Designed miniproteins, single chains, continued (2). Designs and how they scored, part 3

Each design is a single chain, and the fold is of that chain. pLDDT is the mean over its residues in the fold that is shown.

## One batch from the design tools (miniprotein)

Design m4070
Fold by ESMFold2-Fast:
Structure m4070 (fold): chain A 81 residues (1-81)
Amino acid sequence: SEMRRRIMEVARRAIELLRADESLPEEVKELAISAILGSMMEAESVEELRERVVEILRKQGVPEEYIRRVEELIEEAAREV
């Protein structure tokens, strides 16, 4: 579907932005990338992809400041694709 293609494109772009980000610790980048990869096949919208990634990072004990940064990068990816 068009939505599935959009979710996959946003996920790919978000991973690129995460890898390029200089403010996030490497461990947080790895967790965020893993969360995106695990969520992209099950998410039914870009909003749900964001919500699933945020929930996974919270359960993994990632500080809220880094979760907000990851969320910003997903939103940036969605604006660019």
Scores: mean pLDDT 89

Design m4071
Fold by ESMFold2-Fast:
Structure m4071 (fold): chain A 70 residues (1-70)
Amino acid sequence: SLPENLTLEQRLFYHLARLYARKKAEELGIDPEEVEKKIDEVVKQHANDSLEELARKIQELVDEMIEKAK
């Protein structure tokens, strides 16, 4: 389950980011479940951070995933 202290905006961003990352993982031949698990861990670690910081950390994770798939 998601951390209880996430704002509505953070929750909406999380769900959209998860959908986007899943689609990208499938396109790159990466396990979508593994990417979703990594996003969940980032959200748990950064639940008390701002939306901007949380978004930056998730973006870094997705960018690293794309870069390593090349």
Scores: mean pLDDT 78

Design m4072
Fold by ESMFold2-Fast:
Structure m4072 (fold): chain A 57 residues (1-57)
Amino acid sequence: MSAAERQANLAAAQQRVEAGRAGTDEVGKVALEIGRTLLQLGDEIDAELQQRRKLEL
């Protein structure tokens, strides 16, 4: 998938958090932070898994 699609997904998540802020500001902020962290962590984990597979073989 392209970087543009990932950015669009993040923008959509931010808009949904904005709607939730009227009721639960703290939960909305945490959800946004988790989403960003998961995106970065997923890329790092995939890279490490690829390297570990090469070492095991």
Scores: mean pLDDT 68

Design m4073
Fold by ESMFold2-Fast:
Structure m4073 (fold): chain A 77 residues (1-77)
Amino acid sequence: MRLRVTVRAVVEGPDSIVADVLVDGVLKARLTLEPGEHEVTLTVEAADGSPSSVVLELSGAGPETIIREFRLEVTEV
């Protein structure tokens, strides 16, 4: 099946954030989010049937970098 994944983030500070999109533990996309407002929409493939999990893993934030908003929306297509 196919999933539409929308990631919304507001990143404040000097560091870029790396966001990994995982579906049932499988890495489907890696996003680099620079300081600023972001809305990224991806279409990812999932195994037939319902996925058990869609997870975003964030890394790369230093002590002066703040995430003000972080949202994940997932829909079937």
Scores: mean pLDDT 78

Design m4074
Fold by ESMFold2-Fast:
Structure m4074 (fold): chain A 95 residues (1-95)
Amino acid sequence: MSAEEEERRRQERLDRAARILRATAENSRTVGRESGKTETGEKVAKELERAAELLRRGDLEGAEEHIKRALEIAKEDEVLTSMVKLTEARVRGLL
């Protein structure tokens, strides 16, 4: 395969991982709102959105740091914690 083909496949995986993080961010807002933890859901969402942004730029280390911050915030709610852990596993599987 060409170097351009390899870079395209890498970028496609990063874009997919970023979309997964953004989807979980939106779901975290919904879960937070429905569980009476709107502020917690919003904080988790912002960390995941920042991780998605960094991941699209190829900053895997920065993205991982923000996912870890999201997990720390999510500890206040079992459903949020479960969602973020599943999302981390899916993102790692793409990278």
Scores: mean pLDDT 86

Design m4075
Fold by ESMFold2-Fast:
Structure m4075 (fold): chain A 85 residues (1-85)
Amino acid sequence: SMEEARAFAERVRRRVAAGVAEVEALIAAGRLDEARLELGILEGLARISIAVLRLIGADELAEELERFVRRLADEVEARIAAAEA
């Protein structure tokens, strides 16, 4: 159902936010290779979740999740790049 799709998208959103916090902690610790790996894993999880939402016809939820993930990933990627400079 669309209600179940919304609940799924919200769970993914919360997991991505928690994972970004973990990546930020790795950046603060100077563990930049691990930060990159964890960010890559989060982006992979998000990509699969977005594809599942599209497959079941929840295109609007997929678009919202994609925008949320892209914003967070771009912010974190910039911070990793700055820390490596």
Scores: mean pLDDT 87

Design m4076
Fold by ESMFold2-Fast:
Structure m4076 (fold): chain A 65 residues (1-65)
Amino acid sequence: MLYKLIITRSDGSQEEFTLSIEEAIAKIREVKETDPKATVALYDPESQTWIGMGADEAIAYLEEM
C-alpha cells in the first residue's frame, strides 16, 4: 500500500510524497538528518484526515503499521 506524506521543513518549504511504509520511513530519516525540526503530515485514508507530527513521532507511527 502507498501512503501520502507532506514533509514541512523548518524554512516552511513543503514536499508531497506517495511512498510505501519502508520508503516513507527512509525519507523521513533522511530529512531529519539535515533538518531535525521538520514535521510530517500523513494522510489516513480510513479517516480521510491528515495527521501531523514530528519526524521521530512519524517514524514510530509508520513502524507500527
Scores: mean pLDDT 79

Design m4077
Fold by ESMFold2-Fast:
Structure m4077 (fold): chain A 80 residues (1-80)
Amino acid sequence: SMEEVKEKLIKKIDEAKKEYPNDPIEMGKKFMEEALKILKENKVPLEKIKELAGKFIEAMEKAKSTEELAKKLKEIVKEF
């Protein structure tokens, strides 16, 4: 279900932050890799994947810390 996809994405945000607690760039790269894999495996429509990827990239560009990145990514996932 879409709710299960959202829960998996949120878990990957927390895992990426735990792996790279002080490196928002590496955290963002790790999250994007895992997120795209989850979205593809769960057959999310390509247009929705493109929309989400764009929002994630914008969050990664604007975030000044791993804490801010985690917050922005979680907000995007919840609104998906």
Scores: mean pLDDT 88

Design m4078
Fold by ESMFold2-Fast:
Order: sequence, then C-alpha cells, then structure tokens
Structure m4078 (fold): chain A 108 residues (1-108)
Amino acid sequence: MSERLKLAKEWVEENKEEILEMIEKTGADYAVVRVEKDGKKTFAVVDKEANIIPLPGTPFELISKDLALYRGLDAVVRDGNEIAAVKEDGEVWYKGPDGKWKKYTPPK
C-alpha cells in the first residue's frame, strides 16, 4: 500500500545513518526494518545505499514464507529491540534485548 510505503520512506530517511551502520556492521546486502509511527506498523527492505526496495507485501512475510527467495542474500531484520541477520546460506542469527547473538534453529 502506498500509505505504508510513505511511512516506511519517511522513517528510513529519518534513521538513514543507523540503518547504514547496521548494514555495514553485519556485512548484509540489505536490511529488513520494522517501522512504527503514529500507531501504524509496517516493514521495509532497504539496500546498502538506503534505497527502499519495492516488494509486494511485507519483506518480513516474504522472508518467513520463502527463505529460498532470499538464500542468495544477506539480510538484517530489526524488530523493536531485536535484530536478526539472515546469511546467504540461509543461516539465521538473532539478537534479543539481552544484547547477545544466538543462532536460530528451526523446529522440525
């Protein structure tokens, strides 16, 4: 939706420096960020130049539904105080509010 894209664009522009530092620190090709403003929530995919990638739906939903689509890409997901990094091989790491990185193992 254009309204969600506008919200994401405004948030990304306001937080551009933090997003770029996060991408550089993790070595990711893009970041998936959770945007919350004025009670509205959305997700955005941002490349290493801080450009929003126009994907249908939410990037988080696409990653969660089809990790194979993103297997060739490094990604960082930020959700509040949580950060997750998806590596090219599909290995997922996450950082919770305790500040420690943990490897995610999907349940069988």
Scores: mean pLDDT 54

Design m4079
Fold by ESMFold2-Fast:
Order: sequence, then C-alpha cells, then structure tokens
Structure m4079 (fold): chain A 97 residues (1-97)
Amino acid sequence: SKEAEIEKELLKKLKPLVEKALKAIEEGKMEEFEKLLEEIKELLLETARELAKLRPEAVDVDAVEAHLEELRKLALESEERARKFLEALAENLAEAE
C-alpha cells in the first residue's frame, strides 16, 4: 500500500539520524545533537503530512507539529530524557523491520 511505502521510507531515513543523534549525545556534541533533533522532527512532520493526504480524518498535522515541537524542547532540556527517547525510537525501528 502507499502507507506501507511511506512508512518504509521513513524507517530508512530515520534510523541513521537516530543513531547519529545518540552518538552526538555520547560525544558531548550538543550543537550537532540539536541539529539532528530538528532533522528528525522535520522528517516525522513530512511523513505526517504525506499520511494526512491519504487519511486526512486520521492525521491532524497541526497537532503532530505541536507535539513534536514540545518533545524537541523537552529533549533539549534533559540529555537523559533525550537519550531514552532516542533509544526507545531505535528499538521500535528495529522491531518494525
């Protein structure tokens, strides 16, 4: 299905960004981490927009954007929270394949 194609493309692009973000935290590269977190947010938002085109009643893009921005801000306030979030996302990505 078109949804499955969109999800597959997301997984392919998201996995290396998550791995790089985790490495940036471990190496203390906070500017690189912030940039990668923004790239992850934009990728997730673009995916939500594409899914909304297929199922507009199931995907509220404005709500997704607001939620992702809140998560990004929380991650920047706590390296421990950011690391746990990214690790959980990486585990979900591994299980999806």
Scores: mean pLDDT 77

Design m4080
Fold by ESMFold2-Fast:
Structure m4080 (fold): chain A 65 residues (1-65)
Amino acid sequence: MTAQVGAMLRVMATAIEFGVSVKTELVDGKMKLTVTARTEAAYERLRKEAEFAEEQGIETTLVRE
């Protein structure tokens, strides 16, 4: 759905803004994202986008290093 594409793009745009890595996978026809955040600020911003993406059916894993 268009909403899922929008949510995915928001996560990726935020990750690019904070200079963090994003891994994308397709599992059983569903999009899965893994994002690694290196600062608390990036983690909090990405967490909000990840929550929205999960509401749209995109499994999002957020890692803090």
Scores: mean pLDDT 77

Design m4081
Fold by ESMFold2-Fast:
Structure m4081 (fold): chain A 63 residues (1-63)
Amino acid sequence: MDMPLSEFLKTIELENPEYKLRLLSHYSTVSELSKLTAEDLRKLGVLNEKDRKTILDAVKSLE
């Protein structure tokens, strides 16, 4: 799965859209994001539990 992260994030609705910018500053592809755990996202500053679940569930649905 080698989708540009920016394209993937456009399909996801987050309560805190600023988290998309944080992910884009660290990662370029969905395959990189798919290796992250909920704790990894929390350490990146994605402190909203619902947003972490939304991101992880969306990535998992592509695998």
Scores: mean pLDDT 79

Design m4082
Fold by ESMFold2-Fast:
Structure m4082 (fold): chain A 63 residues (1-63)
Amino acid sequence: SAARRARLEEGAAAFAARIREAFPDAEVTYEVTSETHARITFTYDGRTYTLDLDLSTLERFLK
């Protein structure tokens, strides 16, 4: 649903913001990959990390 996608995008954005706060030089991107998951990709110190997070996990960042 559109509402579920919006919550995934909001949670992914919040999580990405926390990564940027902790690692100011990190390049962070995110995408919604399904109705239940979003993928966060961040590059720091020449290394790329990928996290697949579910809606329940991402909603924890929307306090």
Scores: mean pLDDT 82

Design m4083
Fold by ESMFold2-Fast:
Structure m4083 (fold): chain A 83 residues (1-83)
Amino acid sequence: SMEEKLLEEINRLVVVVMREIPDVIVATTVGLLVSGALTSIRLGDLEAAREDLENVLELVEKYGSAEGQEAARRAVELMEELA
């Protein structure tokens, strides 16, 4: 399904994001925030999802590479399509 393809691409991009953050604690935090955002989307809590995704983008901008930042922006766009 299109939803399954979106989730697969989101997961692929999140792996890139976490790889491109050298700080393991920050990378793990980003992974948890993405999981929280996906849960919030499934529950219809779009405000909570948006807050988690804003925190993801802020952490990746500060701690990630340019490749990580691009992957994070694309993952957020796909998660907004899922919402």
Scores: mean pLDDT 87

Design m4084
Fold by ESMFold2-Fast:
Structure m4084 (fold): chain A 87 residues (1-87)
Amino acid sequence: GGIMAGLGAVVSARHFLRQGDYQRSIEYAQRAIDLAPDNDLVQSEAYNVLGSAYSQLGRTQDAISHYQRSLDINPNNQVSQANLDRL
């Protein structure tokens, strides 16, 4: 199902983020968004990963936009809030 595939894509996006492979992190986060468009958990977590990847690439405005989208979907995403507050 879409939610399980979306969660798997988020896990992959986070693994690539930790490895410093920001391009693959972005690709898998975008895949998660596409696979689970109606799932708030997958959407919020995927946008958090996009924010972190773009932040690491020095693309601050893209990072801010993605963290804000994560928080619009899930205001309780403390990781996205903390990361946004650091920018």
Scores: mean pLDDT 90

Design m4085
Fold by ESMFold2-Fast:
Structure m4085 (fold): chain A 82 residues (1-82)
Amino acid sequence: SSAVCSLSDAVYNRAKQIALGFVPNEEELFLRGLAAPADQAKEQRIIELLQAERFADLTTFLKQDPSAVYTLARLLYQHKQC
């Protein structure tokens, strides 16, 4: 989405490091992210947190719903296609 393409490289790099804190293997993180079913509500929430640079809140969100790390990985992959 255009919202994902508007993220800076600094935001991308920090979000990726947070995701790798939950899933330390980068290949596993992205492969499972791409295979996960789409969840528009999780995607919207993560995009809002990334745009606001609310990384502590993003980390809390991922701790409360660890499956959301794969939604984050999909969004990070989409950013690299921009």
Scores: mean pLDDT 86

Design m4086
Fold by ESMFold2-Fast:
Structure m4086 (fold): chain A 87 residues (1-87)
Amino acid sequence: SSLEEKLKELEELVEKAVEALRAGDLETYRRVLEEIEKLVKSIKDPEEARKLLQHLVGKANASTDPLEALVYLAAATLVQENLKKLE
């Protein structure tokens, strides 16, 4: 799938993770975070991974909700770890 499709899926997963954290549902949060990790690991192009990292960091910095910022930073960390393995 295109980077745009992966960005949309990631955005939806971030929203689910934020909702789970807000509800105190740690089981759902862990499950969604695992889905985010799978999506991140599906990116094999270092350039696409760098673009995704920049997008996630930008979203975290623009977030007025601390839980949303936290989830975006968690996702960004997963992308950064994947990038180390691709480079």
Scores: mean pLDDT 85

Design m4087
Fold by ESMFold2-Fast:
Structure m4087 (fold): chain A 95 residues (1-95)
Amino acid sequence: SKIEQGNALIEQGLKNGDDALVKQGAKIAKEGVEEIAKYLESTTVVPEEVRKLFEETLKALEEVLKNPGSEEAAKKAIELSQKIVELVQRLGLGE
């Protein structure tokens, strides 16, 4: 998925000190999260807990884009976006 591809690039870029690769990964992951959020908003009433997860995930990915060298920001974004991947798989929206 776009989120998994983006997260892999964030991890690789962070390990290599490649800020450009971290930003590329965060952008791809953010696009994936935004696409899922739009789909859910158009198809169902999204529970508050799920809305908060999407809001925090997008905020965390935006922080990675602003501070690509931050290991703390990257780890938080990966953890939150992975929870969205698990949610999507449970809803049958994953590959």
Scores: mean pLDDT 83

Design m4088
Fold by ESMFold2-Fast:
Structure m4088 (fold): chain A 74 residues (1-74)
Amino acid sequence: DDARIRAIADAAVAILEEAGDEIAAALVRMVAGISLSAGFSAEEAAEMLKTVVRKSASPEVAERAVAAIDAALA
């Protein structure tokens, strides 16, 4: 569901932008766009976005963004 992928990406981006991590936020938006174009499920997109935030953001910010992704996916 495209709406679910957008919702999980928006949840992660909100945490990253609040933390001032504009690069990680831009990467999440880019990967969400790729996931939509590739026809990923919301669950597949969530897994990819969690990987992106864990590799790009600080550990503390990444954990908050991952929690937001999980909450939006539920």
Scores: mean pLDDT 85

Design m4089
Fold by ESMFold2-Fast:
Structure m4089 (fold): chain A 64 residues (1-64)
Amino acid sequence: MSQESLANHVRIILGMAGRKIEAAAAQRLVELVGDDQQLLSSEAQKLALLYPPGSTVTLDDVLN
């Protein structure tokens, strides 16, 4: 699966949780987690819960 497809998967998970994520932030999360879709889904869900509904997760948020 391509990094673009994995980044899109992250965006969908954040969207289902009522949050948004920057494309660069989603790509960085894929780089940090790797190509395991199940682990990436878990990490994306955990990231979403760290921010209030309606917020946008930025690249800086993923790096810190």
Scores: mean pLDDT 79

Design m4090
Fold by ESMFold2-Fast:
Structure m4090 (fold): chain A 91 residues (1-91)
Amino acid sequence: MAEALDAALEAAEPLLREAIAAYAAGDREEAARLLREAAEVAAAALEAAGHPLLAELARAGLMALVARLLGDEERARELAERARRLEAELE
């Protein structure tokens, strides 16, 4: 599991750094776009490593941040709740 998490973080890190920079610059749409790309990159790496629940957790968590950045509070809460349920499945 550690190898899969390291690979996912390594793959997503450049996109996460750019998302933080875009957010700091006030470009919420660009930050949201980069976070979506980071979510798919991280999820793909985790799924390829045989951890589909971790992939769904990563996608749900990052997409909750995307929804929050775009002002969709209802969608952000829905995705955060999905992430909490997935965390429970992982024990």
Scores: mean pLDDT 81

Design m4091
Fold by ESMFold2-Fast:
Structure m4091 (fold): chain A 97 residues (1-97)
Amino acid sequence: SEETLEKISALIHIQSLLESVKQAVENNEPQEVILAKIKQARDALEENASLLSPELVEQLLGLLDQAEAAVKANDREAALAYLNQAIDLINQEIAEL
């Protein structure tokens, strides 16, 4: 359906942004660069929230908040764990469509 296609497109876009955040953390990019990428992922999630379940949006925003806090604390391992959880949730949602 058209609605399913829009949802898949939104999920792939958000996934791509989360992968970009993950790569920035893995490459030890400056904190301001990583935080800017997290903001881009958050903004994309909020812009596409109407296409997603409220529960998924709440879980993803919570994981992004935790990733941001970990980045600010210079806890790379925690940041990667939260980002991987967010990516896994999106991959699961896409697989169930």
Scores: mean pLDDT 91

Design m4092
Fold by ESMFold2-Fast:
Formats: C-alpha cells, sequence, structure tokens
Structure m4092 (fold): chain A 84 residues (1-84)
C-alpha cells in the first residue's frame, strides 16, 4: 500500500512538472521526461506485484525511487533555468 501511494504521488508531481515544462516551451524535454518516468513507475509496479518481501526486489524498488527522484530534480532545475 505505501509503495502504491508513493507511485501515485510521483505521478501527480510528474504531471505538474510536465505542465510547467510545456508552459515554458520545453515540449521535447517534457515528452522525454514523461517517457522515462512512465518506464520507471511501470517497473516499480511490476516489482510490487511480484513479491515486495524479497530483499532483492526491495533493493530494486529503492533504486528506482532514487532514479525517478533524480529525474524530478533534473526537470525542476530545467524549469528554474528556463525562468531566468
Amino acid sequence: EEVKKRIENIRKLADKVIEELKSLGLDDFAEEFQKRVDEILKEMEKLYEEDVSKPENQKKIRELFLEVGKLLAEAMDKIEEAKK
């Protein structure tokens, strides 16, 4: 349940980031960002459905959360840079 809520929250945050990127004319970057986020979230959902009690799957889910966090940070930096 907690992992599922985190995935949902990431999707909501990513949607806001995509809207802001598009509002700044960064459509190509927004499309690439959305594609990469969707791929990571899909992989997290698959691991969650398989078996989250396994240490290997828990490690992979943590790595995927870190990866999507980096993508969000990069996109936020891009937004700040474009607003200058």
Scores: mean pLDDT 81

Design m4093
Fold by ESMFold2-Fast:
Structure m4093 (fold): chain A 58 residues (1-58)
Amino acid sequence: EVEALQKQAYELGYRLGRVMSPEQQAATLALAEEEIARASGDEKLVVQAFLEGFKEGA
């Protein structure tokens, strides 16, 4: 279940990273880092997967 959500989050991050401007990317990274700081357990894993995909797409 969590693995499926991580894969979906990664793919979403990748697609967004490819289409966002550098300014939008910087804002998204800052928001995601704050979410990771507040998240725990499975939520943190999903947000981290999004960030990995986002960085690969950017």
Scores: mean pLDDT 80

Design m4094
Fold by ESMFold2-Fast:
Structure m4094 (fold): chain A 83 residues (1-83)
Amino acid sequence: SAAEEQQRIAEAFIELLRTLGGGDLSEGVQRLGELVEKKLATEKNPEEALRLADFFDQVIPYLDESAAKKLRELSEKLRKYAG
């Protein structure tokens, strides 16, 4: 189902965050934010920013509170970049 596929994608993304943060999901989100902001500054793609924000919002329920807070802040920044 679409829900099962979305969960598998979210779990794969969380493992990517863990790798970026050296085992720390909060650090992983911070490093991801730096990479995403750098890419958007060069490419100026507001549609990609909105799609990323929507995806991050779907992943937030699977994270601990510290990592979830940082990903929410990144999602809000991406929505502002899109405007």
Scores: mean pLDDT 83

Design m4095
Fold by ESMFold2-Fast:
Structure m4095 (fold): chain A 119 residues (1-119)
Amino acid sequence: VEELLEEAKKIKEEEIEKFLKEISKLTGKEINSPMEAIATMLSYYLGVKEEDVKKALEELGIGEKDAIEALKLAIALLERNDEELLRKLVEYALKLENEKKRIVIELAVLLTVIYKSLK
C-alpha cells in the first residue's frame, strides 16, 4: 500500500490529462477538470445528476487538490491492475483517522472500479 501511495505521487500532469480525455471518450461528455471527471464518472455509475454529485463532494470538503490526488491514485491502481492491492488499500483507508484522506482513497478505489466497468 505504501509503495502504491508513493507511485501515485509521481503521476505527472500529462498522465492526468490523458486519463481525462479517456473518460471524456468513454462517457461522451466534455471533461475539462479533475473535479468534472469525478462528477461525470460518479453521475454515470450512480444514475444521478452531475450537479448533485458536485454538491455532495463540496459538502464533504472535497476540492480540486483532493480530486487530483484521487485521480493520481486511481491511475496508479489501474497501472498495477492488482485486485489484492485494491483490497489492501480499502482496508488501509478504513483504519485512517483522517476523514478527508479516507474519502480521497475511497474515491480513488471507486473511480478505478467505475473505469473498468466503462470498458
Scores: mean pLDDT 82

Design m4096
Fold by ESMFold2-Fast:
Structure m4096 (fold): chain A 79 residues (1-79)
Amino acid sequence: EANLHLVRAVKIIMDKAETLDDELANLLRELSQAVAAGDVEKAIEYATKLADLVGADEQTKNEIIEEVKRAAEAYKAAR
């Protein structure tokens, strides 16, 4: 399910973040909106920015992007 993939991506991001600041909160909101809109390209863009913001390594960044891509594609397919 699309929501489960998004929740998994957010969990990975939050596990790397020490605090939820305004920048992180804003990017998470943009990510959620892009995923819900089925905008795969924007969802990947915001996922990449979030991974970079929390200092994720390449493997963790790829995991975040993959989960976000699956979430956005599932929302797109449901339309």
Scores: mean pLDDT 79

Design m4097
Fold by ESMFold2-Fast:
Structure m4097 (fold): chain A 86 residues (1-86)
Amino acid sequence: SAREQAERELEALTRGLSRVLSPERVERIRELAQRFYDAMLNRDLEALRETLARLREEAARETDPVARAVLEDLIAQTQTVIEALE
């Protein structure tokens, strides 16, 4: 199911980041990814737009290149989902 796929993706992202980033940074990115998946599964355009704004704020202040790349990927995915649901 879409929910199971989202759960697996979130777990894979968390596992991968845990190898290179501190637990604090992993948790921050995990929280944003979780918000994206929840909003996408609920087809919640308002939540997706709010998540996009937060992802952009986090990416702008992020100095770690790995964390920034993950955040920019989440931004691109969120924009794509918003466009598909509009």
Scores: mean pLDDT 84

Design m4098
Fold by ESMFold2-Fast:
Structure m4098 (fold): chain A 102 residues (1-102)
Amino acid sequence: SRREAGLEAAKKKAQELGDQAVAAAKEGDYEKALEYVRQVEGLGLGLPESAEIAAEILEETAKQMRKLAEESKDEEHKEKLLEVAEFAEEAAKRVREAAEQE
């Protein structure tokens, strides 16, 4: 259906943005990683039906950032990865809270 096709497209877009955030953070481009996280948040806030998908992808992105931080031997890189993870976790919470109010 059109609804199912729209949700699937939103999920693919959010997943691609989440993957791009992780890739950017791995390369040390934390500002670009934060931009991709903000784009996923925007997708979740734009449509109530995509909120759960966006929140789940933000939570998964945060988990991947935390795993990369644990595996990093560079303390500065580790600190920046944890900052991106925290931002993604807060974004997921904002998306879920906004969906519950509609």
Scores: mean pLDDT 85

Design m4099
Fold by ESMFold2-Fast:
Structure m4099 (fold): chain A 107 residues (1-107)
Amino acid sequence: SLTDEEVKLRLEFHLRVVAHTILLLAEKSGDEKEVEFAREFQRLVDEAIAEINEAPVDKIPELVDRFYERLLKLAEEHGLSEEWKKLVEDAAETVRQIAGELVEEKK
């Protein structure tokens, strides 16, 4: 089983990879709206990582669910295309599933 620190570090890794990939895709699109969204996405990830590091491991799924909801709202507020909204939903769902699996492996 994983330690609390290993669970948090693995989740941080996945969050940072997703945020960085979304930023690279936005920069390649040349769409200012997508780039602005990607920068705010990175800020949400930094905030989520800070909250996760302060929380007990059993509360991580609740924090990730709140991150998921905030992220979907951010995508809607930026008026992203359906293709981009789907990409964001898939990314958020992947992170949520990884968080759940990591917490269960800790048990």
Scores: mean pLDDT 84

Design m4100
Fold by ESMFold2-Fast:
Structure m4100 (fold): chain A 81 residues (1-81)
Amino acid sequence: AEEKAREAASTEPDPELAKLVEEGLLAALAGNDEEAFKLFKEAALKGLEKEYPELSEEEKEKLAEEAARAAVAQARALAEA
């Protein structure tokens, strides 16, 4: 499921989204999880607005927060490895 979502994103490469995700990952690796969360949330929200325009603003924001939290946790796990 996640792999299919990434494949869909690669069909329409968004350099802004890629940059936000990369900066978020670097911030998390540097121990700045608050900055990482904000960057991942912005990336997720922009991606959701593009991929799922039919979702309400509240649903997109909740999904973006959930995705950002997961991304920060994943980056922290990677940093500890």
Scores: mean pLDDT 74

Design m4101
Fold by ESMFold2-Fast:
Structure m4101 (fold): chain A 78 residues (1-78)
Amino acid sequence: MAKKILEEELTLEEIKEMIKKAAEAGDALGLGAIAEAAALWLGKHKDKKAQEELAKVYKEAAKKVEEEARKLAEELEE
């Protein structure tokens, strides 16, 4: 099986899965770390479609994390 990973050689699917997991957990710090890994991957692979796909998934995840943070802030500001 082609599961030969170098420390910097993540697949697009692995990065997308990490983004989804961070969004589900509301983990803003983890999402930031994954964004760094995604940027490194995009620098290594000059694929415009993959870049657009990662940007879309990241935006959706960031929106979910921001929405949860906004709900929490709204509850605290009662």
Scores: mean pLDDT 70

Design m4102
Fold by ESMFold2-Fast:
Structure m4102 (fold): chain A 96 residues (1-96)
Amino acid sequence: ELEKLSKELRVKILQIELGAAVALGDVEKAKELIEKLLELGALSEEEAEALKAAIEAGLPKLKEARAAHPEVTEEELRERVEKEKEKALKLLLEEE
């Protein structure tokens, strides 16, 4: 049970980081996190390739849109992501 729960929490942390990279328009970081999820078996090779293709097509446009409308700062997004990562880590520490 502990090994399974630990793996599930690692996957959840990586998913939170992936969401952050996507929100910030960081294509390279997002692709790196997809590879890590694939290595953990959380994604199939087909799913990983599809997500990478979608990210490369979508994120540059999102980054340009954010530059035109800076109502939500990258700093605010990074702070929200760090709080979500802290929640995931707390869950990991509470589970035995």
Scores: mean pLDDT 67

Design m4103
Fold by ESMFold2-Fast:
Structure m4103 (fold): chain A 79 residues (1-79)
Amino acid sequence: MRELLEEAKEIAESVGIKYEPKGESPRGMLLDAGVLLGMVRIRLGVAKVAGASQDEIDRLQEAIDRLDRIYAEMQKLAP
């Protein structure tokens, strides 16, 4: 669980998202991962309407795809 959250944080930080995890329980860690995923999705939406480069859009989409996989794995581990 913690390793997956740390991987999610690194992915989000790679696209400029800074977020301090608040939970230490499995459910709290899952919520933190959901916040990170949501923040990257919002950034992708903003990037698209702002006319960001295709490279930036592709990088954000790759980050979302990786975070979606991590979040799905964390959901299976949360009771």
Scores: mean pLDDT 83

Design m4104
Fold by ESMFold2-Fast:
Structure m4104 (fold): chain A 61 residues (1-61)
Amino acid sequence: SAEEAYVELLVALFRRESRGLSAEEIAAARDRVVAQARTILSPEHVARLEAELERLAAEHA
């Protein structure tokens, strides 16, 4: 679906853009991406995105 493709795009961009950032900057970027996604995506896809970005942020902490 378009929403699934958008989640995958956001995860890929976050993974790429988080390179070289501090843990605090990664956490702030994650919160910003999730907040913007809530205005576009269904709650189900927001939950999936949030979980994937949380995992990536934790791996960089």
Scores: mean pLDDT 81

